# Designs tried in a protein design run: designed miniproteins, single chains. Part 84

Each design is a single chain, and the fold is of that chain. pLDDT is the mean over its residues in the fold that is shown.

## One batch from the design tools (miniprotein)

Design m2917
Fold by ESMFold2-Fast:
Structure m2917 (fold): chain A 57 residues (1-57)
Amino acid sequence: SDDDYTRQVQGLLDQRHQHRQKGEELLRQGDLEGAQQHYQKADDLLQQVHQLTRQQS
């Protein structure tokens, strides 16, 4: 359903936002490797959103 789709997409986008914020925090602390891991997770979550969008269609 549209509600289920919206809920799943919003949950993934919220998780992506948290990983992006953690990555930015780690960059400010000089932890480049930690930041890259969180940015990679954020990118993976965005790819999951794209997959759900294709399945909704």
Scores: mean pLDDT 85

Design m2918
Fold by ESMFold2-Fast:
Structure m2918 (fold): chain A 55 residues (1-55)
Amino acid sequence: MSPEELAELVEREGVRYVVLTGKVLSKEEAVQVAKERLGLSDEEAETALKVLQES
């Protein structure tokens, strides 16, 4: 999966979490939620976080 695809997937999961819980997530929190729910590796999670921080 490309770095851009990983970031897009994390953003989608973050939005879903906010809609379901009403809690606003930081970029780091969104990455952790996606990692736990989708089973992303540590390297994929770090890659997604870097893309989100550079955006």
Scores: mean pLDDT 78

Design m2919
Fold by ESMFold2-Fast:
Structure m2919 (fold): chain A 70 residues (1-70)
Amino acid sequence: LPALSDAQLQQMRDDLQKQIEDLDARIEQLRAQAEQNPSERAKLDHEIVVLQSARSIVQAALDMVDAALE
């Protein structure tokens, strides 16, 4: 449970939401690249998995902030 003001929690929510959007855009870009370049697919698939893991961590943080605001 965060010991923060509502204004601080709202700022954190905005920052985390933007990080999710940036990660989603990057994952979609890499998926498109993997489809176009089968020879590079294994490398791109690995990078996608790393970004999906990062997204899950940021999503968990966002869910905690959203719960604190409710």
Scores: mean pLDDT 82

Design m2920
Fold by ESMFold2-Fast:
Structure m2920 (fold): chain A 59 residues (1-59)
Amino acid sequence: AVQQGQQLYTQRCLACHSPAPLIGKSGADLLQSSAMQAIAAKLTPEQVQALAAYLNTLQ
């Protein structure tokens, strides 16, 4: 869900950097980023899907 993804982004990603560098990236592309792979490994599959859904709305 988009709302869960937005909250996860705010908690896990926005604290380190703005969303601008990740806008337009698919969930798969985000997970393949070396920096984001370490964070994604700490998330549940459901949280990863929510994050991907949120990022898709930023395109």
Scores: mean pLDDT 61

Design m2921
Fold by ESMFold2-Fast:
Structure m2921 (fold): chain A 80 residues (1-80)
Amino acid sequence: GAEEEIKKAEEYIEKAMKSKDPRERYKLAKKGLKYAVKAVKEGTGKLAIRAIGLAIRAIGLMIDAGLEDPELREELLASG
């Protein structure tokens, strides 16, 4: 359910934040975003708000990685 997706999103986002490699950071953040989006679709109220916050954080990490690598920027734009 939404709670399990939130936990997975948090785990991937934490791994992304600890990664110094922009490509690894992007891949981990993208996985975090996938779980956060699932949690938004399944959750209501506070769970949905928490999941939206995780999705925003994951997108921020993907943008940060894209600032270091132009190929990641193109992938981010294509993922819209």
Scores: mean pLDDT 83

Design m2922
Fold by ESMFold2-Fast:
Structure m2922 (fold): chain A 80 residues (1-80)
Amino acid sequence: HMEERIELEINQSFLRMVGTLLGDPEGADHAVRALEAYVRGDLDTAERHARHMTPELLETFIKVAGLSPDERARFRAAAA
């Protein structure tokens, strides 16, 4: 749907902004790629990118992507 595409682009821009404010442009790139993979249902790729996020960026990603409790636990474990 077009609305889903627009929401994805807004969320990607927000993650880039947060990563930049945290002084982590590489983490921001990983967060954007993780969101794209997550929206496609590619949890393995999203999790690999989560390993490169700081705790603050990961928490922002979790909220933006709307991860379930089980997915949230998985991603936090991967990033630790």
Scores: mean pLDDT 81

Design m2923
Fold by ESMFold2-Fast:
Structure m2923 (fold): chain A 92 residues (1-92)
Amino acid sequence: SMYPNDPRPLLEKALEYAKQGKYEEAKKELEKAVEILKKTASSDTPEADPSDFEGVNEENVVELLEEALSVFDEEKDKLYVAERMLELVKKL
């Protein structure tokens, strides 16, 4: 990795694993990204609501992960994006 403390490559790697059906590997990469982002996050970062992830399955998880990742660079609460991606993968 060119940037060992950059969460973006970890999120991209998790998406690649999810596309391959490797959800445990995707989860591990997302857990690492969340740990990195927690070091710089505010104490009032909202937690992901588990109800927002109802109906997640193997057919829609990749699309939902791509949607979350697509806004990551522009999102002010980057930790929320990473936690959302992690909760999506946890449903599988």
Scores: mean pLDDT 74

Design m2924
Fold by ESMFold2-Fast:
Structure m2924 (fold): chain A 69 residues (1-69)
Amino acid sequence: SSRVLEKDLGEALQRNIDALKAMGWTDITELSAKDVDGNDIASATADGVSTVRDPDREVELGGSGLTLK
């Protein structure tokens, strides 16, 4: 398992949606990561708006509970 800062998740989501937008994917308007309780950790929109719950917090990847939509 690898640990990442929540701000790094936000930056990764923004890079990914920017790349999809540049490739002409117009049906994907938002990417987000959620915790086990369904709370948003980080999100990025095609309009360039990104949010992070706590940029200094680490989350562990590789467990059940983080979901991308």
Scores: mean pLDDT 73

Design m2925
Fold by ESMFold2-Fast:
Structure m2925 (fold): chain A 68 residues (1-68)
Amino acid sequence: SAMEEEIRRVVREAAARLREAIAAGDLATAQKIIDEMARRLRELGVPEEEVEIIVAIARQEIADALAA
């Protein structure tokens, strides 16, 4: 559906921007990207439980990068 494609686009674009922010060491921008993604997903009607899972995955990418 168009909504499923939009959700996938939002997540993919956020993931790409998040990787760039992490590579630059800009944790403030990384957090802002996650917050903006969560807001957009909620606006698209994604259930809160699913938003929480997506946010947790994104935050784990930051944690993994900092541990490497």
Scores: mean pLDDT 84

Design m2926
Fold by ESMFold2-Fast:
Order: structure tokens, then C-alpha cells, then sequence
Structure m2926 (fold): chain A 92 residues (1-92)
């Protein structure tokens, strides 16, 4: 259920990004690829430490993309909170 919770949060991030017209298409596509890769990593039976490391890298890269493409602060903060929720679930 811990792994299922992380995948549910990742799906929520994907939905938020894809449903929001303020998120540029290039960011939507890049984030989709990363989320799909994270879900595949979880499904392949990666360790909690590997999943945690991947989520931290995902968070850092999203921050970079948000700065580069000028994502609005409200959407940026909502996505970051969801990533932090996924990180906390892995730490349980």
C-alpha cells in the first residue's frame, strides 16, 4: 500500500500538470516521461532508498523546469507539495 500511495500521488501530479493550461507543453511532456519512469521503477521492485533518491531528483529537476519555463508560483508550490507528500510516504 505504501508503493500504491506513491503511485497515486504521482498520478495526481500528472493530472494536475496535464489539466493546467499554465504549464507549458514541453514541461508537460518531460514530467510525463519522468512520472512514467518513476512508476516503472516502483513496479520493478526498486528499494525504498532507490525510490526516495529518484523522488528527490525528480523534485530538483521540476524546480529547474519551473524556473526555466516560468511556471506560476501557485501551481509550482502545489506540485512541490505533492512531491514532498510522496517523499514522506516512502520515509514511513
Amino acid sequence: SKRDKVKEILDKIKELIESNPAVPKDVQEEMRKLIDALKALIDAGASDEEILSALVSFKNYFDYLADKYGIPEDIRNEILKLIDEAIEVVKE
Scores: mean pLDDT 87

Design m2927
Fold by ESMFold2-Fast:
Structure m2927 (fold): chain A 94 residues (1-94)
Amino acid sequence: MLADNEELVELLANIFRDVLGLSDEALALFREVAREAVTELGLEGTETITDEQGLKLLEKIEELLKRLLEEGRDPEAARALLEAVEKIKEGIKN
């Protein structure tokens, strides 16, 4: 399951890096949060992701990032990622 999670997480991280120009530190935090979100939503071993699954994944990532911000973990990276997630969610919904 870790390898399958890593493939999906790296795909998402590359999209965030290329589209949003995120820093290496923000991408590292994103990978951590995305792994947890993929696991919690039961998306391990999924070969493809639907728009609905993608939106749910982004919403879960948003929840986890808000928790990290409340805990005071990497607040600058967490804020940047929250703004990035909101921007992508807006694009998917429109």
Scores: mean pLDDT 71

Design m2928
Fold by ESMFold2-Fast:
Structure m2928 (fold): chain A 59 residues (1-59)
Amino acid sequence: SEEEERKEKEKKFEEYEKLGLELGLSVEDARIRAELAVRHNVPLEQFKITAEGIAEIRK
C-alpha cells in the first residue's frame, strides 16, 4: 500500500544515511546518497560498496 511504501522508504533512508556516516561520508553526502539509493531502489549491499568508494575518493 501507499502508506507501507512510505514507511519502507523512510526506514531505508534512515538505514542508508546511518551506514553512509559510519563508512566515512560527510553528513551532506550521506544524506544525498541515501536519498538517491531510496529513489532508485539500490540494495543495501550495493549502497555499501558505493559509499565506501566515495569515502575513499574524498579523503
Scores: mean pLDDT 80

Design m2929
Fold by ESMFold2-Fast:
Structure m2929 (fold): chain A 79 residues (1-79)
Amino acid sequence: EAEGQRTLELVRAHGERKLAELVASLPEIEKLKQTYEDLAKKYRELSKVDPEAGKLADEYNKLAQELSDLIASTRAALA
């Protein structure tokens, strides 16, 4: 019982610490998302002349969306 309780407390503390780290990193994550969105727009314009740029625009859009999802899920975990 005591060992099981201790393990659950450590798992919860680890989860709380990781969430706090994500919350503290949100401004940096939001800035990185904006950078990826800007790069996606830049490469999308270049894709009119270079098909390879279109692939890069898609990759950066996907990265921006993944960061957007991370921000949303982190905020939801705080509610």
Scores: mean pLDDT 77

Design m2930
Fold by ESMFold2-Fast:
Structure m2930 (fold): chain A 91 residues (1-91)
Amino acid sequence: SAREEAIKLLEEAQKRPEELKKKLEEVIEKLKKAGVIDDEEAEEIRKLFEELYSMSAEEQLDKMIKADKEGDEMMKIALLPFQGVAFEISL
């Protein structure tokens, strides 16, 4: 299923912590330069990222679905590194 494939890609992404951290900082830098987030919001995004990294791939996918449904923009930003690495693995 699409869900099982997504979980597998997220499990592989979790094995690449340095790549995930690199993408997190790239996203934060880009958004700060664009004036979309400030330093306080950047720290909250980093905190959410650490919480997400401690979760299972299935829990991360469920957080993605919930964030989209609820319009949780900070959580969606914190999830971008996981989505980006998973996308690169799928190529």
Scores: mean pLDDT 88

Design m2931
Fold by ESMFold2-Fast:
Structure m2931 (fold): chain A 79 residues (1-79)
Amino acid sequence: MEDLEEEIKFLEKQVDYLEANLDEDVARDPQGVLATLRSLLEATEELIKKAEEYGNEDLVEQARKIHERVRELLARAEA
């Protein structure tokens, strides 16, 4: 069973991969990358909501940090 900590860790790794390969992936499939980043943005918003419901401030902070990174990558991909 995946808990919130494992879900956060999974999303963080996915964001790390996208950040490392952003320029190359955008050059190859810009619309696909934008769709993936928008999906991750929605996933991180739901994760923040779950962490808030769980009542763990550290998990909320971690989820918000990942959300901010996804938002930054989306802005860079749209530029």
Scores: mean pLDDT 80

Design m2932
Fold by ESMFold2-Fast:
Structure m2932 (fold): chain A 72 residues (1-72)
Amino acid sequence: SPLQQRAQQIAKQLIDVGGTAGLLMMRKTVLVKAGELSPEQQAALDRQIEALDAQARRLEAELQRLQQQLQS
């Protein structure tokens, strides 16, 4: 169904967004421990991670709505 196809596409987007956010968080942890990130660079990286997290939450909400429609 078109709803099932849309749910599959959102699931793929969530994997991509989650993967990118995970890599940025890991990189931040390594660079902070090495003392290689300024406070300004940390703030910029945190904003990027927050933007990805917000995108993931929007996609999850859409996926939940579609899954509810598929179960009805």
Scores: mean pLDDT 86

Design m2933
Fold by ESMFold2-Fast:
Structure m2933 (fold): chain A 92 residues (1-92)
Amino acid sequence: DAEARADALAEEAARRYEAGDYEGARRLFEEAARLLTGNRRVYALMGVAEALEKLGDYEGAIAALEEALAIKPDSEILKKRLAELKEKLKKK
């Protein structure tokens, strides 16, 4: 099903991220996010944001976390990650 495909994509994305292939990780996490809803989509979007942050794309990382926060608006971890990325963007 879509969730099983998304899990496989997210697992491969995590392996790419650990190997330093941040662009490959971003692409696979984005594919996983498109197949998912709710909390599972939030986790995939956090993966997109983390990969984009490693690529220096702070604006893209912020957009991914804002999408995740729209799904889970009371998430303190998402608010904290957004604040950290916005601070990094100001220094760039």
Scores: mean pLDDT 86

Design m2934
Fold by ESMFold2-Fast:
Structure m2934 (fold): chain A 97 residues (1-97)
Amino acid sequence: SMEEQMEELLKLVTEIIKQAKDASPVKLARVAVLAAGAYFMSKTGLKTGNPQLFQDAITEIQDLVALAKQLPGADEKTLEQLEKTAEAIIASLQAQL
């Protein structure tokens, strides 16, 4: 389900934040906020059918992946898993548009 995919995204983000301990606290906070925002927008979009929420969730996930890749100390394999999970979620959200 999309909820299970989103929970996996949140787990990967948490792992990346732990790996990137020497990164800017502002960037770490932004990555966490983007992940939480995407989760709540996707969940609300599914309940309301509002296409703007799916578009906003896609943008948040794209920004999340881009920022995560900039974090020093983030593991390459964890980043690859994040990117693949993000691509699957984006495809699911685009199908709702």
Scores: mean pLDDT 87

Design m2935
Fold by ESMFold2-Fast:
Structure m2935 (fold): chain A 70 residues (1-70)
Amino acid sequence: DQQLQQGLQEAEKRGQAAIPKVKALMDKVNEIAKKENITLDDGQVGLAIDMIIAGASDEEIIEKVRELHK
Protein backbone atom coordinates (compact mmCIF):
# COMPACT_ATOMS: atom_id res chain seq x y z
CA ASP A 1 0.00 0.00 0.00
CA GLN A 2 2.14 2.90 1.28
CA GLN A 3 5.35 1.19 0.06
CA LEU A 4 3.89 0.92 -3.46
CA GLN A 5 2.98 4.63 -3.37
CA GLN A 6 6.54 5.49 -2.27
CA GLY A 7 7.91 3.49 -5.21
CA LEU A 8 5.63 5.38 -7.59
CA GLN A 9 6.68 8.72 -6.07
CA GLU A 10 10.36 7.82 -6.56
CA ALA A 11 9.62 6.92 -10.20
CA GLU A 12 7.80 10.26 -10.61
CA LYS A 13 10.80 12.14 -9.15
CA ARG A 14 13.07 10.41 -11.67
CA GLY A 15 10.60 11.35 -14.39
CA GLN A 16 10.60 14.98 -13.21
CA ALA A 17 14.40 15.03 -13.58
CA ALA A 18 13.82 14.12 -17.26
CA ILE A 19 11.36 17.00 -17.86
CA PRO A 20 14.04 19.49 -19.07
CA LYS A 21 15.32 16.84 -21.52
CA VAL A 22 11.77 16.18 -22.79
CA LYS A 23 11.18 19.93 -23.20
CA ALA A 24 14.40 20.26 -25.25
CA LEU A 25 13.27 17.34 -27.44
CA MET A 26 9.85 18.95 -27.91
CA ASP A 27 11.53 22.21 -28.94
CA LYS A 28 13.66 20.28 -31.46
CA VAL A 29 10.60 18.49 -32.88
CA ASN A 30 8.77 21.82 -33.22
CA GLU A 31 11.79 23.31 -35.02
CA ILE A 32 11.86 20.36 -37.47
CA ALA A 33 8.10 20.72 -38.06
CA LYS A 34 8.54 24.46 -38.66
CA LYS A 35 11.31 23.84 -41.22
CA GLU A 36 9.06 21.36 -43.08
CA ASN A 37 6.00 23.64 -42.68
CA ILE A 38 4.08 20.85 -40.92
CA THR A 39 1.65 21.22 -38.02
CA LEU A 40 1.92 18.29 -35.59
CA ASP A 41 -0.76 17.05 -33.20
CA ASP A 42 0.13 15.84 -29.68
CA GLY A 43 0.31 12.19 -30.79
CA GLN A 44 2.68 12.98 -33.66
CA VAL A 45 4.88 15.10 -31.36
CA GLY A 46 5.02 12.19 -28.89
CA LEU A 47 6.01 9.76 -31.65
CA ALA A 48 8.74 12.12 -32.86
CA ILE A 49 10.11 12.46 -29.30
CA ASP A 50 10.19 8.66 -28.94
CA MET A 51 12.08 8.40 -32.25
CA ILE A 52 14.62 11.03 -31.13
CA ILE A 53 15.15 9.15 -27.83
CA ALA A 54 15.67 5.95 -29.87
CA GLY A 55 18.40 7.74 -31.87
CA ALA A 56 16.51 8.39 -35.11
CA SER A 57 17.86 11.05 -37.47
CA ASP A 58 15.98 14.27 -38.22
CA GLU A 59 15.30 12.93 -41.73
CA GLU A 60 13.74 9.71 -40.38
CA ILE A 61 11.51 11.72 -38.02
CA ILE A 62 10.39 14.04 -40.83
CA GLU A 63 9.58 11.08 -43.10
CA LYS A 64 7.51 9.39 -40.37
CA VAL A 65 5.66 12.61 -39.53
CA ARG A 66 4.83 13.10 -43.22
CA GLU A 67 3.26 9.61 -43.28
CA LEU A 68 1.11 10.49 -40.25
CA HIS A 69 0.31 14.10 -41.23
CA LYS A 70 -2.36 12.93 -43.66
Scores: mean pLDDT 67

Design m2936
Fold by ESMFold2-Fast:
Parts: structure tokens; sequence; C-alpha cells
Structure m2936 (fold): chain A 74 residues (1-74)
């Protein structure tokens, strides 16, 4: 069973990787939406609390927002 901390780190690492590999805002948006759905489903399967699920989602969205701003500033 994966711990909350281990799952959080994995989800964040995967988020950073997909954002870095995305070549357009459209691709990044689609990949991030798919990733959020998968992360939410896996978090529920692990029995994470609502607070823990929200924390992971917050981290994913924070990375998405940073990358989006970087691309728009280019």
Amino acid sequence: MMSFEEFKEKALEETKKLLEESKSLEEMHQATNEHIVKVAEEAKKLGLSEEEQKEILRLVLTEYDRRKKELLAS
C-alpha cells in the first residue's frame, strides 16, 4: 500500500514531467485534465482523506498554473 506522502510525491513528479514534455498549451491542458482524473481515482482507491486529496490536487494545479504562466509569458 502506497503512503499518502509517497503518493503525493509521485503525483507531483508525474505532473512536472507531463508539463515539461507538453509542447503546446492545448496539449498541456488535455494531459493535465487526464492526469487529475487518474490521480483522483487512485487517491480514492488508496482511501486518502478528502483533505489529503485536496492537498494533492492543489499541488498539481499549482504546477499547472506556473507552467501556463511561463508559456503565456513567452
Scores: mean pLDDT 81

Design m2937
Fold by ESMFold2-Fast:
Structure m2937 (fold): chain A 94 residues (1-94)
Amino acid sequence: MARPKPDPALREAFTLAGDAAVEAMPHLTPEQRQRVADLLSRAGEAMEAGDYDAAIKAIKELRDVLVEGLTDPELRERVQAAFDEAIAKVEAAK
């Protein structure tokens, strides 16, 4: 459907954060999974609208929920690194 927003770095940031969130979701509680899905939707809508501050806020909230929810330290560190990279890309693009 699509003409996504023109900045490829923003698409890469969203894909990176989204892929990490999807990989982490099976390891979360149902409540945490619902929160992650809501935040992914919010981040996607913000990026489509060009609201980078809202996108950064949603991605940071996603990172925090995932990091707190994961009990495997290796997966947790990997997810945190992916989200930190995604946040840096969005901040650099605004």
Scores: mean pLDDT 75

Design m2938
Fold by ESMFold2-Fast:
Structure m2938 (fold): chain A 80 residues (1-80)
Amino acid sequence: LLERLAAEAERREPEAAGLSEEERMILGAELVERLSDDERVRELAAQLPPLIEAAAAGDEEAKKKALELAGEVQRRLAAA
């Protein structure tokens, strides 16, 4: 789920290959926010970077929320 955002970042930005998994997930969320025409997807993607940072710092609530939002983004992108 969050790994798919990291993979998307590597696919669209070759320079992302040098980034950490966390940095690639954040970049993937920023790319989805910037490139999506779905307002709800942009809103959800905008919330992901701070949640990914908090989750990497050990916040289990932020990790749970990031997975829920990433899942909704993925479902909406699959439906478009």
Scores: mean pLDDT 72

Design m2939
Fold by ESMFold2-Fast:
Structure m2939 (fold): chain A 65 residues (1-65)
Amino acid sequence: GLSAEEARERGEELVRRVREGELSADEAQNKATELVARASDEEAAKEAIRGAEEVGRALREKGLA
């Protein structure tokens, strides 16, 4: 499972990749869902959920959602 720090870092990387046009909306949403599913504890889950919300925001900013 992912630690809180790993979840945060992976979430930030997903946001960056979306903003840079490296990920489709479908791929980004699938990766965000996987991030939440792989959280090892409640702290990691909170970071993963925050990352998923930021991915959604980045997709909207790119016009992909």
Scores: mean pLDDT 81

Design m2940
Fold by ESMFold2-Fast:
Structure m2940 (fold): chain A 101 residues (1-101)
Amino acid sequence: SMTEAVEQMIKALEESKTPKEALLQIGAAVTLTAAYLLVLKKEGADPEFIKKVQELLDELADLENQMQAAINAGDMAKFNEYKAKAIEVLRKLLELVKEYE
């Protein structure tokens, strides 16, 4: 289920030991959330649910870009801030998916 997939994304990101590992986990979360959104659109899911998933996907994609920029700048404080925000976005996605499943 998408609920189990999001729970695994949160765990994988929380357990990431390096900036590169965390960035790979965020990239995977963005990819899977985008795939889920395509399935929701194909199956004619509630437009409000689709909109909320899209908003969270956009936030995750922005955070992935910000995390990469922080790595490139050597700014580990900003990297850790963006990683924490990404975990919060994934937790919001988890609650949203649970509500609709």
Scores: mean pLDDT 89

Design m2941
Fold by ESMFold2-Fast:
Structure m2941 (fold): chain A 62 residues (1-62)
Amino acid sequence: KVDEVLAAARAKAPDRVTVGEAIDILSEVLGPLTPEQVRRIAAAADEDGFVTLEQLRAVLEE
C-alpha cells in the first residue's frame, strides 16, 4: 500500500508536493489521516512548505 501511495503521488507530482497536497493524496488512498500523521507530514516539510516523496515514505513507514 505504501508503494501504491508513492506511485500515485509520483504520477501527480514528479519531485515534491505541498503539505496540503500530500495530505489530500494520502487521505484519498489510505482514508482519513490521524492528527499524528498530519503533524508528521507538516514537520517533514521544508522551509517553503514542500514535502519530498522520500519524506512521505518515511512518514508512512513510521
Scores: mean pLDDT 70

Design m2942
Fold by ESMFold2-Fast:
Structure m2942 (fold): chain A 81 residues (1-81)
Amino acid sequence: MSEVLEKIRDLFAKMDDMLSTIQSISNSNVNSPMGTVLSQQYNDGVMKMQMITFMWTQDSVKAAEFMEDYYNELSDFLSSI
């Protein structure tokens, strides 16, 4: 439905922005242990975003649930650093 698609678009955009933030911090810390952890989180996040995109072709309800769960995980991670 169009209202669901708008919510999904906005959430996906927020998650993409959060991952861009992680990448930026990682790039500023490339020679530190923290930079390595952030780089791994960014790469994992990119893979999860690709998985969400694939899930949308199979089961949009399950994809939305996974996306909301991962958004909360990213939000918690960013608040911890």
Scores: mean pLDDT 79

Design m2943
Fold by ESMFold2-Fast:
Structure m2943 (fold): chain A 97 residues (1-97)
Amino acid sequence: PLPPLAPLDARGQAVLEQVRALLAEAVAAGKLTEEEGELAVGVIEAVLRRLPLLSEEEKRRLLEELRAAARELEARGLPELARAYRLVAAYVEEELK
């Protein structure tokens, strides 16, 4: 089993709720299955909950990876998923302040 994760703070919870809404829009538009949407939400939740355990360097690397992934998703016609990744990137950037 994975090590226990801390609960999300209010800001992290707000980001996760916005991500859920965007993924629901992608599913409703036929761009993702319901199962793919739930998996994506679960992965993003795990990333957000693990964020306080990451070093500053790991957070900076994650920020770059999230931004690159968002550009690739937008290019593939998944703008809702790209926006979800940009919201997570903004949260990571705030944690670096």
Scores: mean pLDDT 82

Design m2944
Fold by ESMFold2-Fast:
Structure m2944 (fold): chain A 120 residues (1-120)
Amino acid sequence: MTPKEKAIEILKGFRDFINKIIDDLLSKVKSPELKAKLQALRDEINARIDELIEKVKKGEITFEEAIDGVNRIADELIQFIDELEKAGEISKEEADYYKTLINDIRDQVIKALKEIEKEA
């Protein structure tokens, strides 16, 4: 497996994990407006991850730029979780749980990308 192929598999794993978190959140959200906003955010996040994957395939971005993309996606989802907590759609404990999961996967993905960069 090439460094590019490894990076693509890591980004796919990130996408799958983020979608699982969003599925869990969609099961809890009662507001039709916030459900629609979360679904739109899902579509945007998936499009951005797919763009990162395509740019890696084409050699159009650096590993640092891919890491920046991962950080931006994680930060945007964390911000939305804070909005859900403020709206009373999830508890503070649930918000803290999801933010911990997002930070944990972020750290794992960034670590994996940095290790692949050393092999490149």
Scores: mean pLDDT 89

Design m2945
Fold by ESMFold2-Fast:
Structure m2945 (fold): chain A 89 residues (1-89)
Amino acid sequence: MEKLELIDKAIEEAEKNKDQPLPELRDSPGASKASIEHLLKTPYTPREVAAFLLSLPEENLLPVIVNLYKKYGLDYVKEIRAELERILA
């Protein structure tokens, strides 16, 4: 499956579950939560985030995208998607 399809599914799932808490962020291994918190705390460009997402396994993509969507909103996630599309072109 293309990474772009996974991002589109992650956005859809984030929208469906935006009223539910993310249990994975509470009970995730410290590395997973710390990585997301560091990503939100450090001013990364959409291009840098897109490169980071390419390094993640599919199973870890959803919680990262949901957290980015919740913090920065849809437009920021769409910019990340556009940069990822450029990398994969």
Scores: mean pLDDT 66

Design m2946
Fold by ESMFold2-Fast:
Structure m2946 (fold): chain A 87 residues (1-87)
Amino acid sequence: TIRSRLDELGRRMTGIRKEISDLNNKKKELEEQKKKALEDGDTDTAKKLDEEISKINGEIDNLNKELDKIMDEINRLRREIVRERRR
C-alpha cells in the first residue's frame, strides 16, 4: 500500500540522516586529529587525514542526493493520496 511505502521511505530517511550525523561527527574527530598532526609537524598524517575528510564529504554529498530522491518519491506518493481522496 502507499502508506506502507511511505513508512519504509520515512525509516530510510531517518537512517540516512543518522548516517550523515555520524559522518559529521567522524569528520570533526578527523579535523581535530589533523590539527594535532600539524602541531606535531606530521605532514604525512595530516595529508592522509585530509584525504579521509574529502572521502567523508563525498559520502555526505551522496547521502544528501539520496535524501532528495526519497523526498521526491514521498511527494509523488502524497499526490497519489490526494488524488484518491478526490474520488
Scores: mean pLDDT 86

Design m2947
Fold by ESMFold2-Fast:
Structure m2947 (fold): chain A 80 residues (1-80)
Amino acid sequence: MTFTLKGKAPNAELAKAIADAIKARAEELGATATAEVDEETGEFTVTVTAPEENAEAVRYALKLAVDRLKENGYEATLTE
């Protein structure tokens, strides 16, 4: 399954740190992930491809990441 997490941080350094952390977590759960950051806007996109066996764990982790970003006042969305 493929998940796309998009968000926006106040600056590129924070956006990269967030995107890299999400990518690392997805990879720990047995998924493959790519992270893209717009250095001018602080927008980031993490695309995660999970095996079906790991898809539920990956979905839960990505939803938790979105919820935490929103709690800190950042924009974040998750799509399948």
Scores: mean pLDDT 84

Design m2948
Fold by ESMFold2-Fast:
Structure m2948 (fold): chain A 83 residues (1-83)
Amino acid sequence: MVTLKVTVRAESEEKALKLARELHERLSKIPGVKSVEVGVKKEGDKTLVTVTVEVEESALPEVIKLVEELAKKYGAKVEKIEI
């Protein structure tokens, strides 16, 4: 079990909220994911989506891939990945 933290920059607050909801819904359905926390924060002119996932090491690649795919779908940029 590892804790994965990802920070994603969204183009707008509206897209950030949609991305955050879909991340929480879809990540929670992955086998080996135990907990998902998603937050949206506005820092100056930037909107950040932060994802914290408690996940089994074998499921980690699938979790990272899904975060990257959803970020791309919403035009967002992955800025930081921490394990």
Scores: mean pLDDT 85

Design m2949
Fold by ESMFold2-Fast:
Structure m2949 (fold): chain A 88 residues (1-88)
Amino acid sequence: DKIKEALELLRRALALARRVDPSAAEAIAQLARAAGYAELSYQEGKKYLEEAIKYAEEAARLLATRPELAEARRLVEEAKKLLEEALK
């Protein structure tokens, strides 16, 4: 399940971001919540998936400003690819 794989990557990214930047951690948490709603919803899954992809773009931009969070950014970008694959 691509969404579950993305959620595991986001959980790891969130743990990394919490140690460095609470605002970046909150952006990743928002992304993970949207992806989680997509996984659990059988009526609105596509809507939540599209929202999660948009949040992933914003989170990746925020993480790009912090070299210490390069690994968290890589995980968010990989999760975004999995969410885009799930949308197809």
Scores: mean pLDDT 83

Design m2950
Fold by ESMFold2-Fast:
Structure m2950 (fold): chain A 63 residues (1-63)
Amino acid sequence: GEEFERELDRGAILVDEAVRLVILDKELAEAKAKNLPQSVIDRILEERRRVREEARKRLEEIR
């Protein structure tokens, strides 16, 4: 029923967020290891913030 569909939707959002964050965490670690400019680090951190914010909004939209 409706509750099962909400659980599936929540699971999909959380998995999508987790996968994107793993990729960004790898990019952040590589950027730091290569001593890339702070502007590159800041861009990756802003993208991580956006991914988390988008997941939060999608979760809030599930009734």
Scores: mean pLDDT 84

Design m2951
Fold by ESMFold2-Fast:
Structure m2951 (fold): chain A 118 residues (1-118)
Amino acid sequence: VKLNKPARSLLKALGSPEDVAAFEKFMKSKGLNITLEDLVALLEIETNFDVNAEVAGKPLKSYGAKSNFPLYVFFALVNLLEKNPEGIKIFKSLIDTVGEEEFNKDSKKAVEKYLEKK
C-alpha cells in the first residue's frame, strides 16, 4: 500500500512509539478523540490540500499557515474541526502559543513546545 506524501511525512515526524503516544495523548487532552491511525487515514483520502479550503467560514491560510510543509497537519485538522467547533479554538491556541513561523518550520517540535507550556 502506497501512502500519500502528507501521510508519509507525518509518520516520519512521529517516528517513535513515544512520539505517537504523546501525540494521541495531546489530541485527547484537548477533547479531540483522534489517533495517529485516524489522522493518517484522513490524509490518505486526499491527494492534495487546498490552502484556501474553508474552516468555519475562513480560509485555512487565515489561521496562520504560510508554508506547505506542515499542511498535512493543517489539512487533517480542517476536516475534523468542522465536526468539532472547539477544535478550531484549540488549533488557534496552538498557533498563538508556539508562533506561526515555528509551526510552519517544524510542526512536531511546535506541538512538543505547546505541551511543555501546559
Scores: mean pLDDT 51

